# Designed miniproteins, single chains, continued (2), part 51

Each design is a single chain, and the fold is of that chain. pLDDT is the mean over its residues in the fold that is shown.

## One batch from the design tools (miniprotein)

Design m5749
Fold by ESMFold2-Fast:
Structure m5749 (fold): chain A 75 residues (1-75)
Amino acid sequence: MEDVKKAIDDMLKEGIITEKEAEQLKKPDKKFLEDYLKGAQILGMKKAEKIIKEAIEKGKVTKETIEAIRDVLLS
């Protein structure tokens, strides 16, 4: 979806993620999402944990998923 791509590109432009990580988020791998889920769990970020877990279960990355990943990376 264009809104997901824009959110990823905004994170890349802000220097929050690398070009490689941006490409991985555009073609999401279950293992890649599981790494961010583990990060959210370790940090106690319950809302981000729930959003990322739902993305893994549904096999679908949304703008909210990208925003949750951003929150994990900025903590």
Scores: mean pLDDT 79

Design m5750
Fold by ESMFold2-Fast:
Structure m5750 (fold): chain A 74 residues (1-74)
Amino acid sequence: SELEELIERVIATARALGTAEEDIKEGLELVKNTDPEAALEGLRKVIAELERVAAADVPAAEEARRLLALIRAA
């Protein structure tokens, strides 16, 4: 599904982010939970980490901005 493809892109970006990878992975594990509240908390964690990376002067910032735009458009 489109959501599953987006999740895979976020995981791939997390691997490129180094120290931010663990927080994004934790958020994605919560998103896979069947509890809607846990899933929403997972999304909030992923968005927060992507926003942090998007604001930083790092090579992954552009991909983080692209992923944030896709998540916000969904």
Scores: mean pLDDT 65

Design m5751
Fold by ESMFold2-Fast:
Structure m5751 (fold): chain A 64 residues (1-64)
Amino acid sequence: SAETEAILRRIAEATGKPVEEVRRGLLAVAALDNPVVREVAIRDLSRASGLPRETIRRLIDALS
């Protein structure tokens, strides 16, 4: 979706990573189904991007 693409671009810009790398990393986190790994990723991406943790959580859910 356009919203998903906009959030991915924002994270890519904030982290200095390609959008494809960010998408792949989030898909890997979703696939692991590990709550500790998921919460660490949400925290770190929220801090890096300035986006709320809720926004990052919803993004991971949308990619699952």
Scores: mean pLDDT 84

Design m5752
Fold by ESMFold2-Fast:
Structure m5752 (fold): chain A 67 residues (1-67)
Amino acid sequence: SMAEEAARLAYERLEPVVGPEKAQRVGTAVALAVQGGMSPERAVAIGETYGPEAGRAAREALEEAGL
């Protein structure tokens, strides 16, 4: 699904930067935003708590999903 693809994109970019656990949390937030269960701004903000690279990865994944 588009949500799974967006989550995977965020995870792949972030796993080497913040580690698998934080990367999975950002991927989950991105997937939830794509599904309409969270605002895109909230998903980006969750990423930003793990650093500017994580916020950027969330934003880019959401943009690829058309958000």
Scores: mean pLDDT 85

Design m5753
Fold by ESMFold2-Fast:
Order: sequence, then structure tokens, then C-alpha cells
Structure m5753 (fold): chain A 87 residues (1-87)
Amino acid sequence: LEAKKENVKAGYETAMAPVEAFLAANRDKLSPATQARLDAAIAAVKAALDKVLAAKSEEEFQAAFNELKQAAVELGRVLAEALKEVA
């Protein structure tokens, strides 16, 4: 279980690095509505990761990991829209 949590955390850090770089370069170019949606999507991914790391059983881990995957898909969608605004 611990190894699975470490792998998920490492994957999160790797996946979020380009998102953080994009925000550092482009945040001021985004509309307030898109900034709010992107912030909410990032917060949802972080909340889902926290549930994964807090899991005390394989069942809790799988449920939390599924939530993390869904949150990551939504973040990807919002990020794609944000990229169109800065183009």
C-alpha cells in the first residue's frame, strides 16, 4: 500500500510541474472565470490526492485513486480551454 501511495504522489508531482509552469507564465493572461475554474480543478486534484494518501485499506485507496483520475481528467479539460485563451 505505501509503495502505491508513493508512486501516486510522484506521478502527481511530475504531472503538476508543467501545470505550475503554465500558470507562472500565463496566469495574468487568463480571464477571471478561467482562473477560477483552473484553481478549482487544481484544488480538486489536490483533495483527491490527499484522500489517496490518507487511505488505510486497498478499498479506500482504489476509491480515492478513481476520484483522483476523474479530477485529473477535468483538470486536463480546463487546462486545454486555458491554453486557447493565451493563444
Scores: mean pLDDT 83

Design m5754
Fold by ESMFold2-Fast:
Structure m5754 (fold): chain A 66 residues (1-66)
Amino acid sequence: PVVLVTGVTDPEALERLLVRLHLEGLITGARQTEDPSTYEITARDEAAARRVREILEAAGYRAEIV
């Protein structure tokens, strides 16, 4: 499952959070798209995708499971 994050204005803070999510085994990868304010995050499974979206939204990001 993919979690799409849009409107990123603090890429360093997001990258720090993504490293933590990867270490916790919730995500298997993350990629900045052609639009530098948009990231594609690959979650381990559907439950992890929902949790990642909740964490990102709690941190102030716009996140959507696609």
Scores: mean pLDDT 85

Design m5755
Fold by ESMFold2-Fast:
Structure m5755 (fold): chain A 77 residues (1-77)
Amino acid sequence: MLELLAKRLRDAAKNSKKISREKAAEIVRLTVEELRKAGLEEVAKAVEELFRELDAAGASPLDIIRAVAAFLEEAAK
């Protein structure tokens, strides 16, 4: 599951030359909802916190999506 969610995030970043902050927030929110439905509450909370911290730090929407994907890839190990 985590690997599939990470792949979707990677594909979104590759298929879009530019993603708005609003679209990145939507993609991350949907990812968090899928994690919660799977009972992965701690992973979902970590993804929400990671998005919040990177957004506050002024990271680009694409970099935020890539960072969330990398986090999920690591969590899947």
Scores: mean pLDDT 83

Design m5756
Fold by ESMFold2-Fast:
Structure m5756 (fold): chain A 93 residues (1-93)
Amino acid sequence: VDREKFLKAMDELSETIKEELKRVIAAGDEAIAAAPEEDRPRLVARVTGLVLRVIGVALDAAMQVAEGKMTLEEAKEKIKEEADRAVAEIRAL
C-alpha cells in the first residue's frame, strides 16, 4: 500500500527529478572537462557525491509526499533548491 503511494509520488516527480539531475550532471561534466587531467578523478568523486545527495533529497521528498507530509509543489521546490546548491558547489570546485 505505502509502496504504491511512493511510486505514484515518484511518477509525479519524475520529470522534475530528471531535469534537475541532468542540470547537476551537466555542470559536473563541464567542471571535469575544464580541469587538468590529474585533478579529474578527485572532481569525479566530488561530483558523484553531490549527485547522490540530490537523489537522496528527491527520494526523501517523494516519501514525504507519499506520507501526506509534503505537497508535490513543495517537493519539486525542495529538489530544485538542492540541485541549485549542488550546481553552486560544483562551480566552486
Scores: mean pLDDT 87

Design m5757
Fold by ESMFold2-Fast:
Structure m5757 (fold): chain A 87 residues (1-87)
Amino acid sequence: SIKEAIKKGIELALEKKYKEIEELEKKAQKLPIEDEVSVTARAAIRTIHALENPEADPLFYEAIEAYYNDKEKFEKIVEELAKLAQS
């Protein structure tokens, strides 16, 4: 699902699995934007950018903070991100 693809991308970035993220980005270059692999790659990159500059992606920064402090809020943010990705 798109929701699980977003969660996977965020978790890969927070766990610093940069090699896996690089492989997903390479695969994503050959796939549609709405493909789950492409969604995971973009979520990972957005998470990295938000960690380096919170002002660049405030919504993903809120997701990062919720991931560590409020799992229910994290699930809600990811659900909203998934709805936006399908619109």
Scores: mean pLDDT 82

Design m5758
Fold by ESMFold2-Fast:
Structure m5758 (fold): chain A 117 residues (1-117)
Amino acid sequence: MSPLQEELLALLERLIAEEKDEEKRTALRLILLLARQTRNEKVLKALRLIAERLSKAKTREEIRGLGLAAASIAANQDLPIEEALEIAIEAVETSVEDEEAKEYTIKVLEEIRKEVG
């Protein structure tokens, strides 16, 4: 494994072990599975940023939005990261019904675009 992948997997395992909320723990476990299946460094960086925001999420809707974003990015890991992020934003716009969670998740994705693009 790359050092970045090893560091992310260790972070995710720690976050899962410390998490008391079942929905957050489930979403973090999803990100762990996605991180284990990718070798794309930009995707790994994006998943790390989502995991850090997910650990701080305050609502169920924020947890679901961030989980959807992570799954969308990983599903499109063979595309340029800019295209994968645009697809993730579209998925959030279409599928997240809660307006505040939608806006929050899109803001997180735009921050990821600036850091990894």
Scores: mean pLDDT 87

Design m5759
Fold by ESMFold2-Fast:
Structure m5759 (fold): chain A 92 residues (1-92)
Amino acid sequence: MAEELAERLVKALKERNPELSEEEIEALRASLLAGFTAALAAGLPVALLERLVDALINGEAVDSLDLAPQQLAALAAGDAAARATYEALKAA
């Protein structure tokens, strides 16, 4: 699941930025895979992560997504990787 989410974003980035080196693409894939794995481990549902990926691919504002209090609590509980992944995706 985390691998599929990472691959979707990597594919979209590759298509939009064909000048990205293979080294940069591999670094992005590894970072995204680690981040999505941590987010799933922190209890973020796959459906929410799929919506985040879809929003980023379509160029939509990620901050328009409504997070349930439990998901905000999971991010706030100090899962740095899950939080960093969300912030990185929001900033992309």
Scores: mean pLDDT 61

Design m5760
Fold by ESMFold2-Fast:
Structure m5760 (fold): chain A 93 residues (1-93)
Amino acid sequence: MTAAQVQAIVQRYDTNGDGRLSYDEAIAAIQDIMARYGISVSDSYIRAVIDRYDTDGDGYLSYAEFADAVYDIFNDHNAPAAGDRVRNAILSI
């Protein structure tokens, strides 16, 4: 996946365009990204990961928190190099 493709997915799921993702937007975006790498993940698993990165507790993830959550999921699935590339693409938005 190219950086531009990752950025387009994140921006597509940021439906209100506020530069942050709700939990539902983040779950949907992660499922889309992971599916493109052939990885299937459950909503409950993704929610548990993103809960660790919602440091302000407002029910939204900044793009930085979202990028770190995405990396953690890739690393858990033995794909840290892909996770690093995707994280860096998100941080470049």
Scores: mean pLDDT 79

Design m5761
Fold by ESMFold2-Fast:
Structure m5761 (fold): chain A 94 residues (1-94)
Amino acid sequence: SQKLQELQKLYDSLSKLFDELSKRAKELIEKLRESDPELAEELRRLLEEGQRLLDNLKTALSNNDVSSAQIYYDRFTETLQRLSSKIFQAEKKL
């Protein structure tokens, strides 16, 4: 499936981007733990949700389940945008 191959390439790119954002978010979580524990917890939840969705996307792709892969891709990109926004907000507070 051409769509499956497209989603596999997107998975590789998004996985790398998520790894970079995850490292930044983890540093911010540590720095914000005492000063803004609510924002630290929001970042932690977004990281957990992002990893869960990325794992689900990988599983759907390995099973050639294009429909599930598309759903997880869409949800993951939405979560990634939220994570990026919260990282930017957190960096402004430090």
Scores: mean pLDDT 89

Design m5762
Fold by ESMFold2-Fast:
Structure m5762 (fold): chain A 86 residues (1-86)
Amino acid sequence: SEEENEMRREALIRTAEAVKEIDPEVGEKALELLSDEENAEEAMDRAQDVIVGYITRQSPEMAEQLAAIANENARAAREAMEKRLA
């Protein structure tokens, strides 16, 4: 849904901004990809690949933590949507 995609986009933007504080080149690249509204789903997938690739190069544990945060954000968005529909 558009609401789920917006929540995913916001989560990716926040993560990309955090990466930008450490590595401006990687963070800026991810944010630039996320600005593509015409291909939003593909843009989010590409941005996620850039972010995950960067974190994986740091440590496997950091990649796992990032995945857990992304999953938690997606779960929270789903629960909020279900609560609104109930």
Scores: mean pLDDT 73

Design m5763
Fold by ESMFold2-Fast:
Structure m5763 (fold): chain A 111 residues (1-111)
Amino acid sequence: AAPAPRITDVKAEVSGSKTVKAGEDLTVTVSARLEAPRPGRYTVTAEVYANGKLLGTAEKVVDVEGRADVSLTITVKAPKGTFTLTVIVRAETEDGAVSEPAQVSIEVKVE
């Protein structure tokens, strides 16, 4: 198997107002750097959590020859009350070697 890939420089941004209504669509844009120890096909997965619940997931398959900047967009429903949105990013090789997860958090206020 290949050595595991690495995810670095994870950033997440929420579209629209920093204050949203409960049940409103909230778009999360995730940016990350994928460091590939070997050229090949990698699957980058982003998972969005709030209050311990998975709200949404996005995947992107990229062909990489060293490193790539990857962007994913996930639309989630805003829960009630102020919450912390946690984004976890991983990369996986075709052979099943998985990166350490990289995490970023954003506080969102709900009216």
Scores: mean pLDDT 81

Design m5764
Fold by ESMFold2-Fast:
Structure m5764 (fold): chain A 65 residues (1-65)
Amino acid sequence: SMSEAKAQIAEGDKLVAEGRELLKKGDETGDREVITRGIGTVLRGIGLRLQAAIDFNLPLSESGV
């Protein structure tokens, strides 16, 4: 449903935002482990958005970051 699609996209957006914040923090502190976790978190968020597009037959443009 559109409601479920929106919820899944919102979770993906949240992960992308969290990952970007980790990347900023890692850059500010020079912490390579934090940077690596930030990259992984962004990629997971992108994956959730893409899966939402597939599951709910949405345009791929709505799944991208």
Scores: mean pLDDT 79

Design m5765
Fold by ESMFold2-Fast:
Structure m5765 (fold): chain A 59 residues (1-59)
Amino acid sequence: KVEITALKDITCTGPFCLNLKKGDTVTGEVLKIEDGEVYVKIDGVIKVIPSSDVKITEV
């Protein structure tokens, strides 16, 4: 289980999109990191976030 913190405003579209504001934090489970994208399960839903735009901390 990890905490993901947005380092910048993230705006995207699509079913796997997670829109975040700089400093927002979400807790989830990392499924994989591939091609600069973090695949995260949050409340049973899979979302994809740019790895360069977030800080991941184990909790």
Scores: mean pLDDT 80

Design m5766
Fold by ESMFold2-Fast:
Structure m5766 (fold): chain A 96 residues (1-96)
Amino acid sequence: MRSQALRYISRSRAYIGRMIRQGRISQDARDMYIQGMQAIDNGDLDSARQYADQLRQQGYTPISDTIYGMVAYRQGDYQSAYRYSQRSYDQLSQQI
């Protein structure tokens, strides 16, 4: 699970980065994703989850699932990390 979770997280992040470069998401969603990533890097998992919740409410479910997956990974919940990141990757790879 751990290695598989990291693989899907990495792939989802790569697709999201491409979507940002292509202007395929709103500036607000881009800013929320970046702030969510920064929150994870700072160990502020509660703030990261709040950004993921906002992204999901705006219809950016694959992007929010990437953040949820990374939060779960940081908490040692590799099973949830795998499920979120795989779902994110599957949806993102179908859109690109």
Scores: mean pLDDT 86

Design m5767
Fold by ESMFold2-Fast:
Structure m5767 (fold): chain A 73 residues (1-73)
Amino acid sequence: MLSEDELTAEAYIVGLAAIATASKTAGNEKAAEAAKEGLRKAVEYMEAGKYEEAAKAAKEGMEKALKIIEEEE
């Protein structure tokens, strides 16, 4: 079974991937790019076994993408 930290990181990564896809489909390229950047960073930390950092990177990407969505509308 995944560790608690790894499971948390995976949950945030899945959420961020959904935001990236939705933003791209809606034509909000800046929000999609921010989400994609956070996702890339989170995956990099996951591969390094740094699950706490991965969860943090995914959460930060999510917050940044949501802020861009709010700011552009």
Scores: mean pLDDT 80

Design m5768
Fold by ESMFold2-Fast:
Structure m5768 (fold): chain A 71 residues (1-71)
Amino acid sequence: SLSEEARRIFEELYQKGRDEGKLDEGIAEAVKRMEELAKKSTPAGSRGILNEARYEVERVKADEQAEKAAA
């Protein structure tokens, strides 16, 4: 599904950004790619893709914030 494709794209770009020490850039690029997919989808599909993007952004930001607090 488009939501599964969006999740895969986010995971790949997020991981690349994390590995390169450019996490914020990786997240921004992932969100941009998901927004592009949403624009090509139906209204319902677009909502699903954007909800997935929001969930993933919240999850990774929480993880990074917890890591910084532990350091």
Scores: mean pLDDT 75

Design m5769
Fold by ESMFold2-Fast:
Structure m5769 (fold): chain A 68 residues (1-68)
Amino acid sequence: SKSEIVSKLVALTLAAIGALLEGNVDEARRYIEEAKQLLEENKDQLTPEDVESFERIIKRLEEEAEKL
């Protein structure tokens, strides 16, 4: 369901944040890539607002990972 997809996206982004806080850049990038793939595969199941929100979060996580 849509709510299950949102829950998975939230879990992956939180996992990426946790990895970045630990300085584990490779693990963070793996979670970021999983989130990007899940979002791309399920865009039609999400509202435009949800898509934009997750795209912004993912982009910010990618930028933070690049700084480390």
Scores: mean pLDDT 88

Design m5770
Fold by ESMFold2-Fast:
Structure m5770 (fold): chain A 87 residues (1-87)
Amino acid sequence: MGADEEVLLERARELVEELRKRGLTRLAEHVERLIEEGDYLTAAEAAQLVLDGKAEEEEAIRLAELRRRYLEGAPQEELEREAEALE
C-alpha cells in the first residue's frame, strides 16, 4: 500500500464516522464494506457526495455500486439502466 492509499483509507474511515453521526447508517455500512474490499476511493467519494449534499443516501449507494461494477467490467446495458433510474 502506497502513501496515497493510506490517505484514502484514513479519509474513508473519517467519513464513515461522520455518516454515523448524521444517522446515515446504511451508507456507513456500505462504505465500510467498500473499505474491507480495498475500494477506498469509491468509499470516500460515495460518503463525500452525501456529506456535501449532492446526493441522498440511497443514490450514493447506487452510484458507488455502479462505479464498482463499471471498474469490474460489468455489461454496459446494465450500467446504463441503473444510471437512468438515478436521474
Scores: mean pLDDT 73

Design m5771
Fold by ESMFold2-Fast:
Structure m5771 (fold): chain A 72 residues (1-72)
Amino acid sequence: KEVYVGQSTDEAGTVFTFEFPLGYKVTVEASALPDVETSVDVKIEEDKEKGKTTVTVTAKNPGNAVIVTAEK
């Protein structure tokens, strides 16, 4: 079990990118600081030729944070 943690952002539109081997189940959880709205976009793309899964998370508001978990 592997866990990656994003950080709170001070800017709108902050992008986090994570890469994992194929075959892992990826879960993305989002949170926000008190009085901040949680707003994130998640894109998960598998590249079988390169053997990678790429997860792109865009945090739209300052103070948003993300936790990405990869499990086999």
Scores: mean pLDDT 71

Design m5772
Fold by ESMFold2-Fast:
Structure m5772 (fold): chain A 70 residues (1-70)
Amino acid sequence: AERRAAALVTAAALLTIAAVLENSEEDAEAAVENAVEATRLGGRAAGEEAIRLARLAGREDVAARIEAAL
């Protein structure tokens, strides 16, 4: 579960970066979905890491959506 949660956090981070580079709302939506699933499998720490990575990518909107979905 924890390993799968870590993989989903990584996927969410990569999708957030892709969304920044391509201005893709579809990638941003996928990033939020992966972060929510990571939180369900890895607990709140996984969700917090996904939020942190979204902010590092410059997508405060994605970070806020993940936080609201927790």
Scores: mean pLDDT 72

Design m5773
Fold by ESMFold2-Fast:
Structure m5773 (fold): chain A 73 residues (1-73)
Amino acid sequence: SPIVVTVKDAETGKPVAGADVVASSGEVARTDANGQATLKSGPVESVTGLPEDKDVEVYANGHYIGIMKGKKA
């Protein structure tokens, strides 16, 4: 089943738009204005494609996964 990933700024709690969510399979999905991206397969391996390096909170199907080091493109 598809996995809805939500990415939030760990400091502000605001959605992170335009982030590339990378699954362990190598699948990449870009977050929308609500910080959401849909993967065909999990789990989330990394978050990249940001304008700056920052800590992000990652959720999968509404469940908190953890804080990741989001990376600049």
Scores: mean pLDDT 84

Design m5774
Fold by ESMFold2-Fast:
Structure m5774 (fold): chain A 93 residues (1-93)
Amino acid sequence: MTVTLTGSAAGAVAVNWYRQRPGEPERLIASLVAEGGRWFAPEVAGRLSISGTESVTLTLSDLRPEDTAVYSFLVTRADGSTVRGAGTEVTVA
């Protein structure tokens, strides 16, 4: 099982992906910054990958019940403005 989260990064200086599990606070799980710098949360780093440049896709593989959450992304532009993508609800039985 795999989930993919795709967002437009045109003109972006950073793209951050968040996970909101039921009953937990929102958590940053992945970040892509200008110049190709990447960060992944340690507990999921081995299952995460980022691809693309203008349209960026975060892939979470080997889905587990604990991956049940609402996933979202936040794009930051050079002027400091931010755009949050629509939440993606993921349920793993």
Scores: mean pLDDT 77

Design m5775
Fold by ESMFold2-Fast:
Structure m5775 (fold): chain A 94 residues (1-94)
Amino acid sequence: MKEIDELLSKAEEALERGDLVTALNYLEQALKHLDQATPEQVERLIDLAHRVADEAEKRGDFDLTAKAVLLLIQAVMADPQRREELIAESERRR
C-alpha cells in the first residue's frame, strides 16, 4: 500500500536525522497497516525497527529501546519467514 511506503520513508528519514521518537511513531503507524503490506514492506519495517532499537540502546534510552523491540517482535511475528529465521538464530546462540 502507498501509505505504508510513505510512512516507512518518513521513518527512515527521521532515523537518519537521529530523531528516534519520530521514526518509531511512523513505524507504529505502518505496523497498523501490516495486513495490507507486501513482504518487501514488512521486511523494510523489520529492518527499520531493528535499527531504531539498536540506536536507542546505544544512547541508553531504555524506554525507547523497549518500545522499538516490541514493535520489532510484532513485525517479525507477522512475517512467517522472518519469524522462523529469528527462532533459528536464537537456537544457534545457545
Scores: mean pLDDT 77

Design m5776
Fold by ESMFold2-Fast:
Structure m5776 (fold): chain A 60 residues (1-60)
Amino acid sequence: SLDEFAAFLSKTSLSSIKRLLEESRDSPNFEALANALLSKLDAARQAELTPFVEELLARQ
């Protein structure tokens, strides 16, 4: 499921997360995946990734 995948990704490096999000940005499930992932991150990692996710969403 997207939730299980997001939980797995939340345990990887920020660089791996950013690369995967960039690669999946055109997916119809991207927004759901990004939101699920952000909800599973600590405050510091969430602060780092939130503007990155917003940039990818604005590009669509």
Scores: mean pLDDT 79

Design m5777
Fold by ESMFold2-Fast:
Structure m5777 (fold): chain A 65 residues (1-65)
Amino acid sequence: SAIIEGLRKAAAEKDAKKASALLLELAKKSKDPRVRDALTQAANMTTTAESGQKAARDLIALLEK
């Protein structure tokens, strides 16, 4: 669950640019094209720290089911 740990780190990130960069880093490490696309989309939509934190939490909830 390296992706889940990375998402938890993004969910705690207080800088929008760093949160977006973390999500893109996770996308590069993912082998599932659906997960890569979701992470890339989340990174592109991360304009504030709060939006990045929410996107990371939503992805954790989705992947843990």
Scores: mean pLDDT 80

Design m5778
Fold by ESMFold2-Fast:
Structure m5778 (fold): chain A 82 residues (1-82)
Amino acid sequence: AEATVEKVEGDRFRVTVDGVEIVGSSGVAAAAKLAEYISKKTGLSEEEIAERIAEILVKNGLEATPEDIAKAAAELAAELLG
């Protein structure tokens, strides 16, 4: 499945996964909402989801910025929900 991340006004982030739109007040908030959605769909714990997001950040050479955290969460959602 395809996942997209868009930065919007007020440092908010929009994440779209398979037509499901999630908006957070920051990239971290958007990633947290997306992690809850992944947890509900896959049965993974929040700890396991956070570990996988951290692995994606390291793999892609990303920093732990709100934008990069949202991108890593979107990539994980595409991997697990695609």
Scores: mean pLDDT 70

Design m5779
Fold by ESMFold2-Fast:
Structure m5779 (fold): chain A 103 residues (1-103)
Amino acid sequence: MEELKRMLEAAREAARRAGEKSGMSEENVELAEKAIEAAVKSALTGGKYEEEARKLFLEVAEKMSLEELATLAGEVQERKEEFSEEALGLILNLLREAAEKRK
């Protein structure tokens, strides 16, 4: 429970900071937060929420620019100590897949 709370707080902070740095809309910041939270939950549950995370990251790919995606990935990396290895890996892989779907 403590680990989950810490990772969810890190997800929220990463999305907020990425939004500030890249000028994301509040809607895109909220989407980024939800997507990262779903990835965290998927990692903790052995993939139970993986489809939800993938769907949210497809919406991220549709609504966010490559610059916004790169900024978000950077903010997640800046907070890597707050995430488990499994959660961090999943988040970064889903962000990469989102960037690939842009072009």
Scores: mean pLDDT 83

Design m5780
Fold by ESMFold2-Fast:
Structure m5780 (fold): chain A 89 residues (1-89)
Amino acid sequence: MTEEQKEELKRAYEELEKLRDELYAQWKARYGEGVAEVMVEGYLKMAKALAEGKPEEAFRIAYETQVEVLKLLGKDPSAVEESYKEWLE
């Protein structure tokens, strides 16, 4: 990542922190409290990892968040788990 991209990602993280309550309210209305909590926390952790220049950690957080969301929605996370394993190869 370039320094310019790192600065953009830091600003994106700050914007997401400011929008936390709005994002939570939107996702809670659509998916319920449990999913909204996981999605908000996952997005903020992912954005922070990207801002810190840790794209591998950000991808892992995105994967873990998506798997947890799918499980909370009663959906099969296998496709996401397979995609993550392929990426690690």
Scores: mean pLDDT 75

Design m5781
Fold by ESMFold2-Fast:
Structure m5781 (fold): chain A 101 residues (1-101)
Amino acid sequence: MIKKILEIVQKLKNHPDAGPMLFPPDESDTEAWKIIENPVDLTSIEDDILSGKIKTFEELKEKLQQMLDEVKKRYPPDHPVYKRTERLYNFGLKLIEEELS
């Protein structure tokens, strides 16, 4: 299972819409750190899988949902970051569904 979960995250990191969610905010980005209490990004998700904090497709889905929810709190629906993160999330759900089928 872990290998398949990692393969999904690698596909997400290589998606054209991954850019805004690829890494946590730069330490010099004080404005991002003011508005994001717990950053959720693809690199942190990958680290959680490798450390054994994420072991199932359900736990991965929960983290992807948290990532989308944080973006929806910070950006309006017409913002590029909102649109890109929603597309990335839907792509991730499709990949998980294909593994569960």
Scores: mean pLDDT 76

Design m5782
Fold by ESMFold2-Fast:
Structure m5782 (fold): chain A 97 residues (1-97)
Amino acid sequence: KLEELEKLFREIVRLVEEALASEPARAEELIAEADRLAEEAAPLVQELLEQDEEVKERVEKLVRETLRRVLRLLSEWAERQGLLTPEERARIAAALA
């Protein structure tokens, strides 16, 4: 179900956000769990993409929105840590706008 995929993606975003606010050892554990959920979501995405056009559009939108949110969280975190060059920061900001 699309609703199950939405729950998985919401949990992945939550785990990434928590990881970025955590100590390195805890962050590794949370990212490993997020990776596991992403692997779990992959066959569900494939199954839903075999449905009608309307369901396919909803899945594509959900994937795109989730990816943008994760990338935004990562870019904000990397900026706070001083890990992004000014050029990388500008490129990521433009891509996510």
Scores: mean pLDDT 78

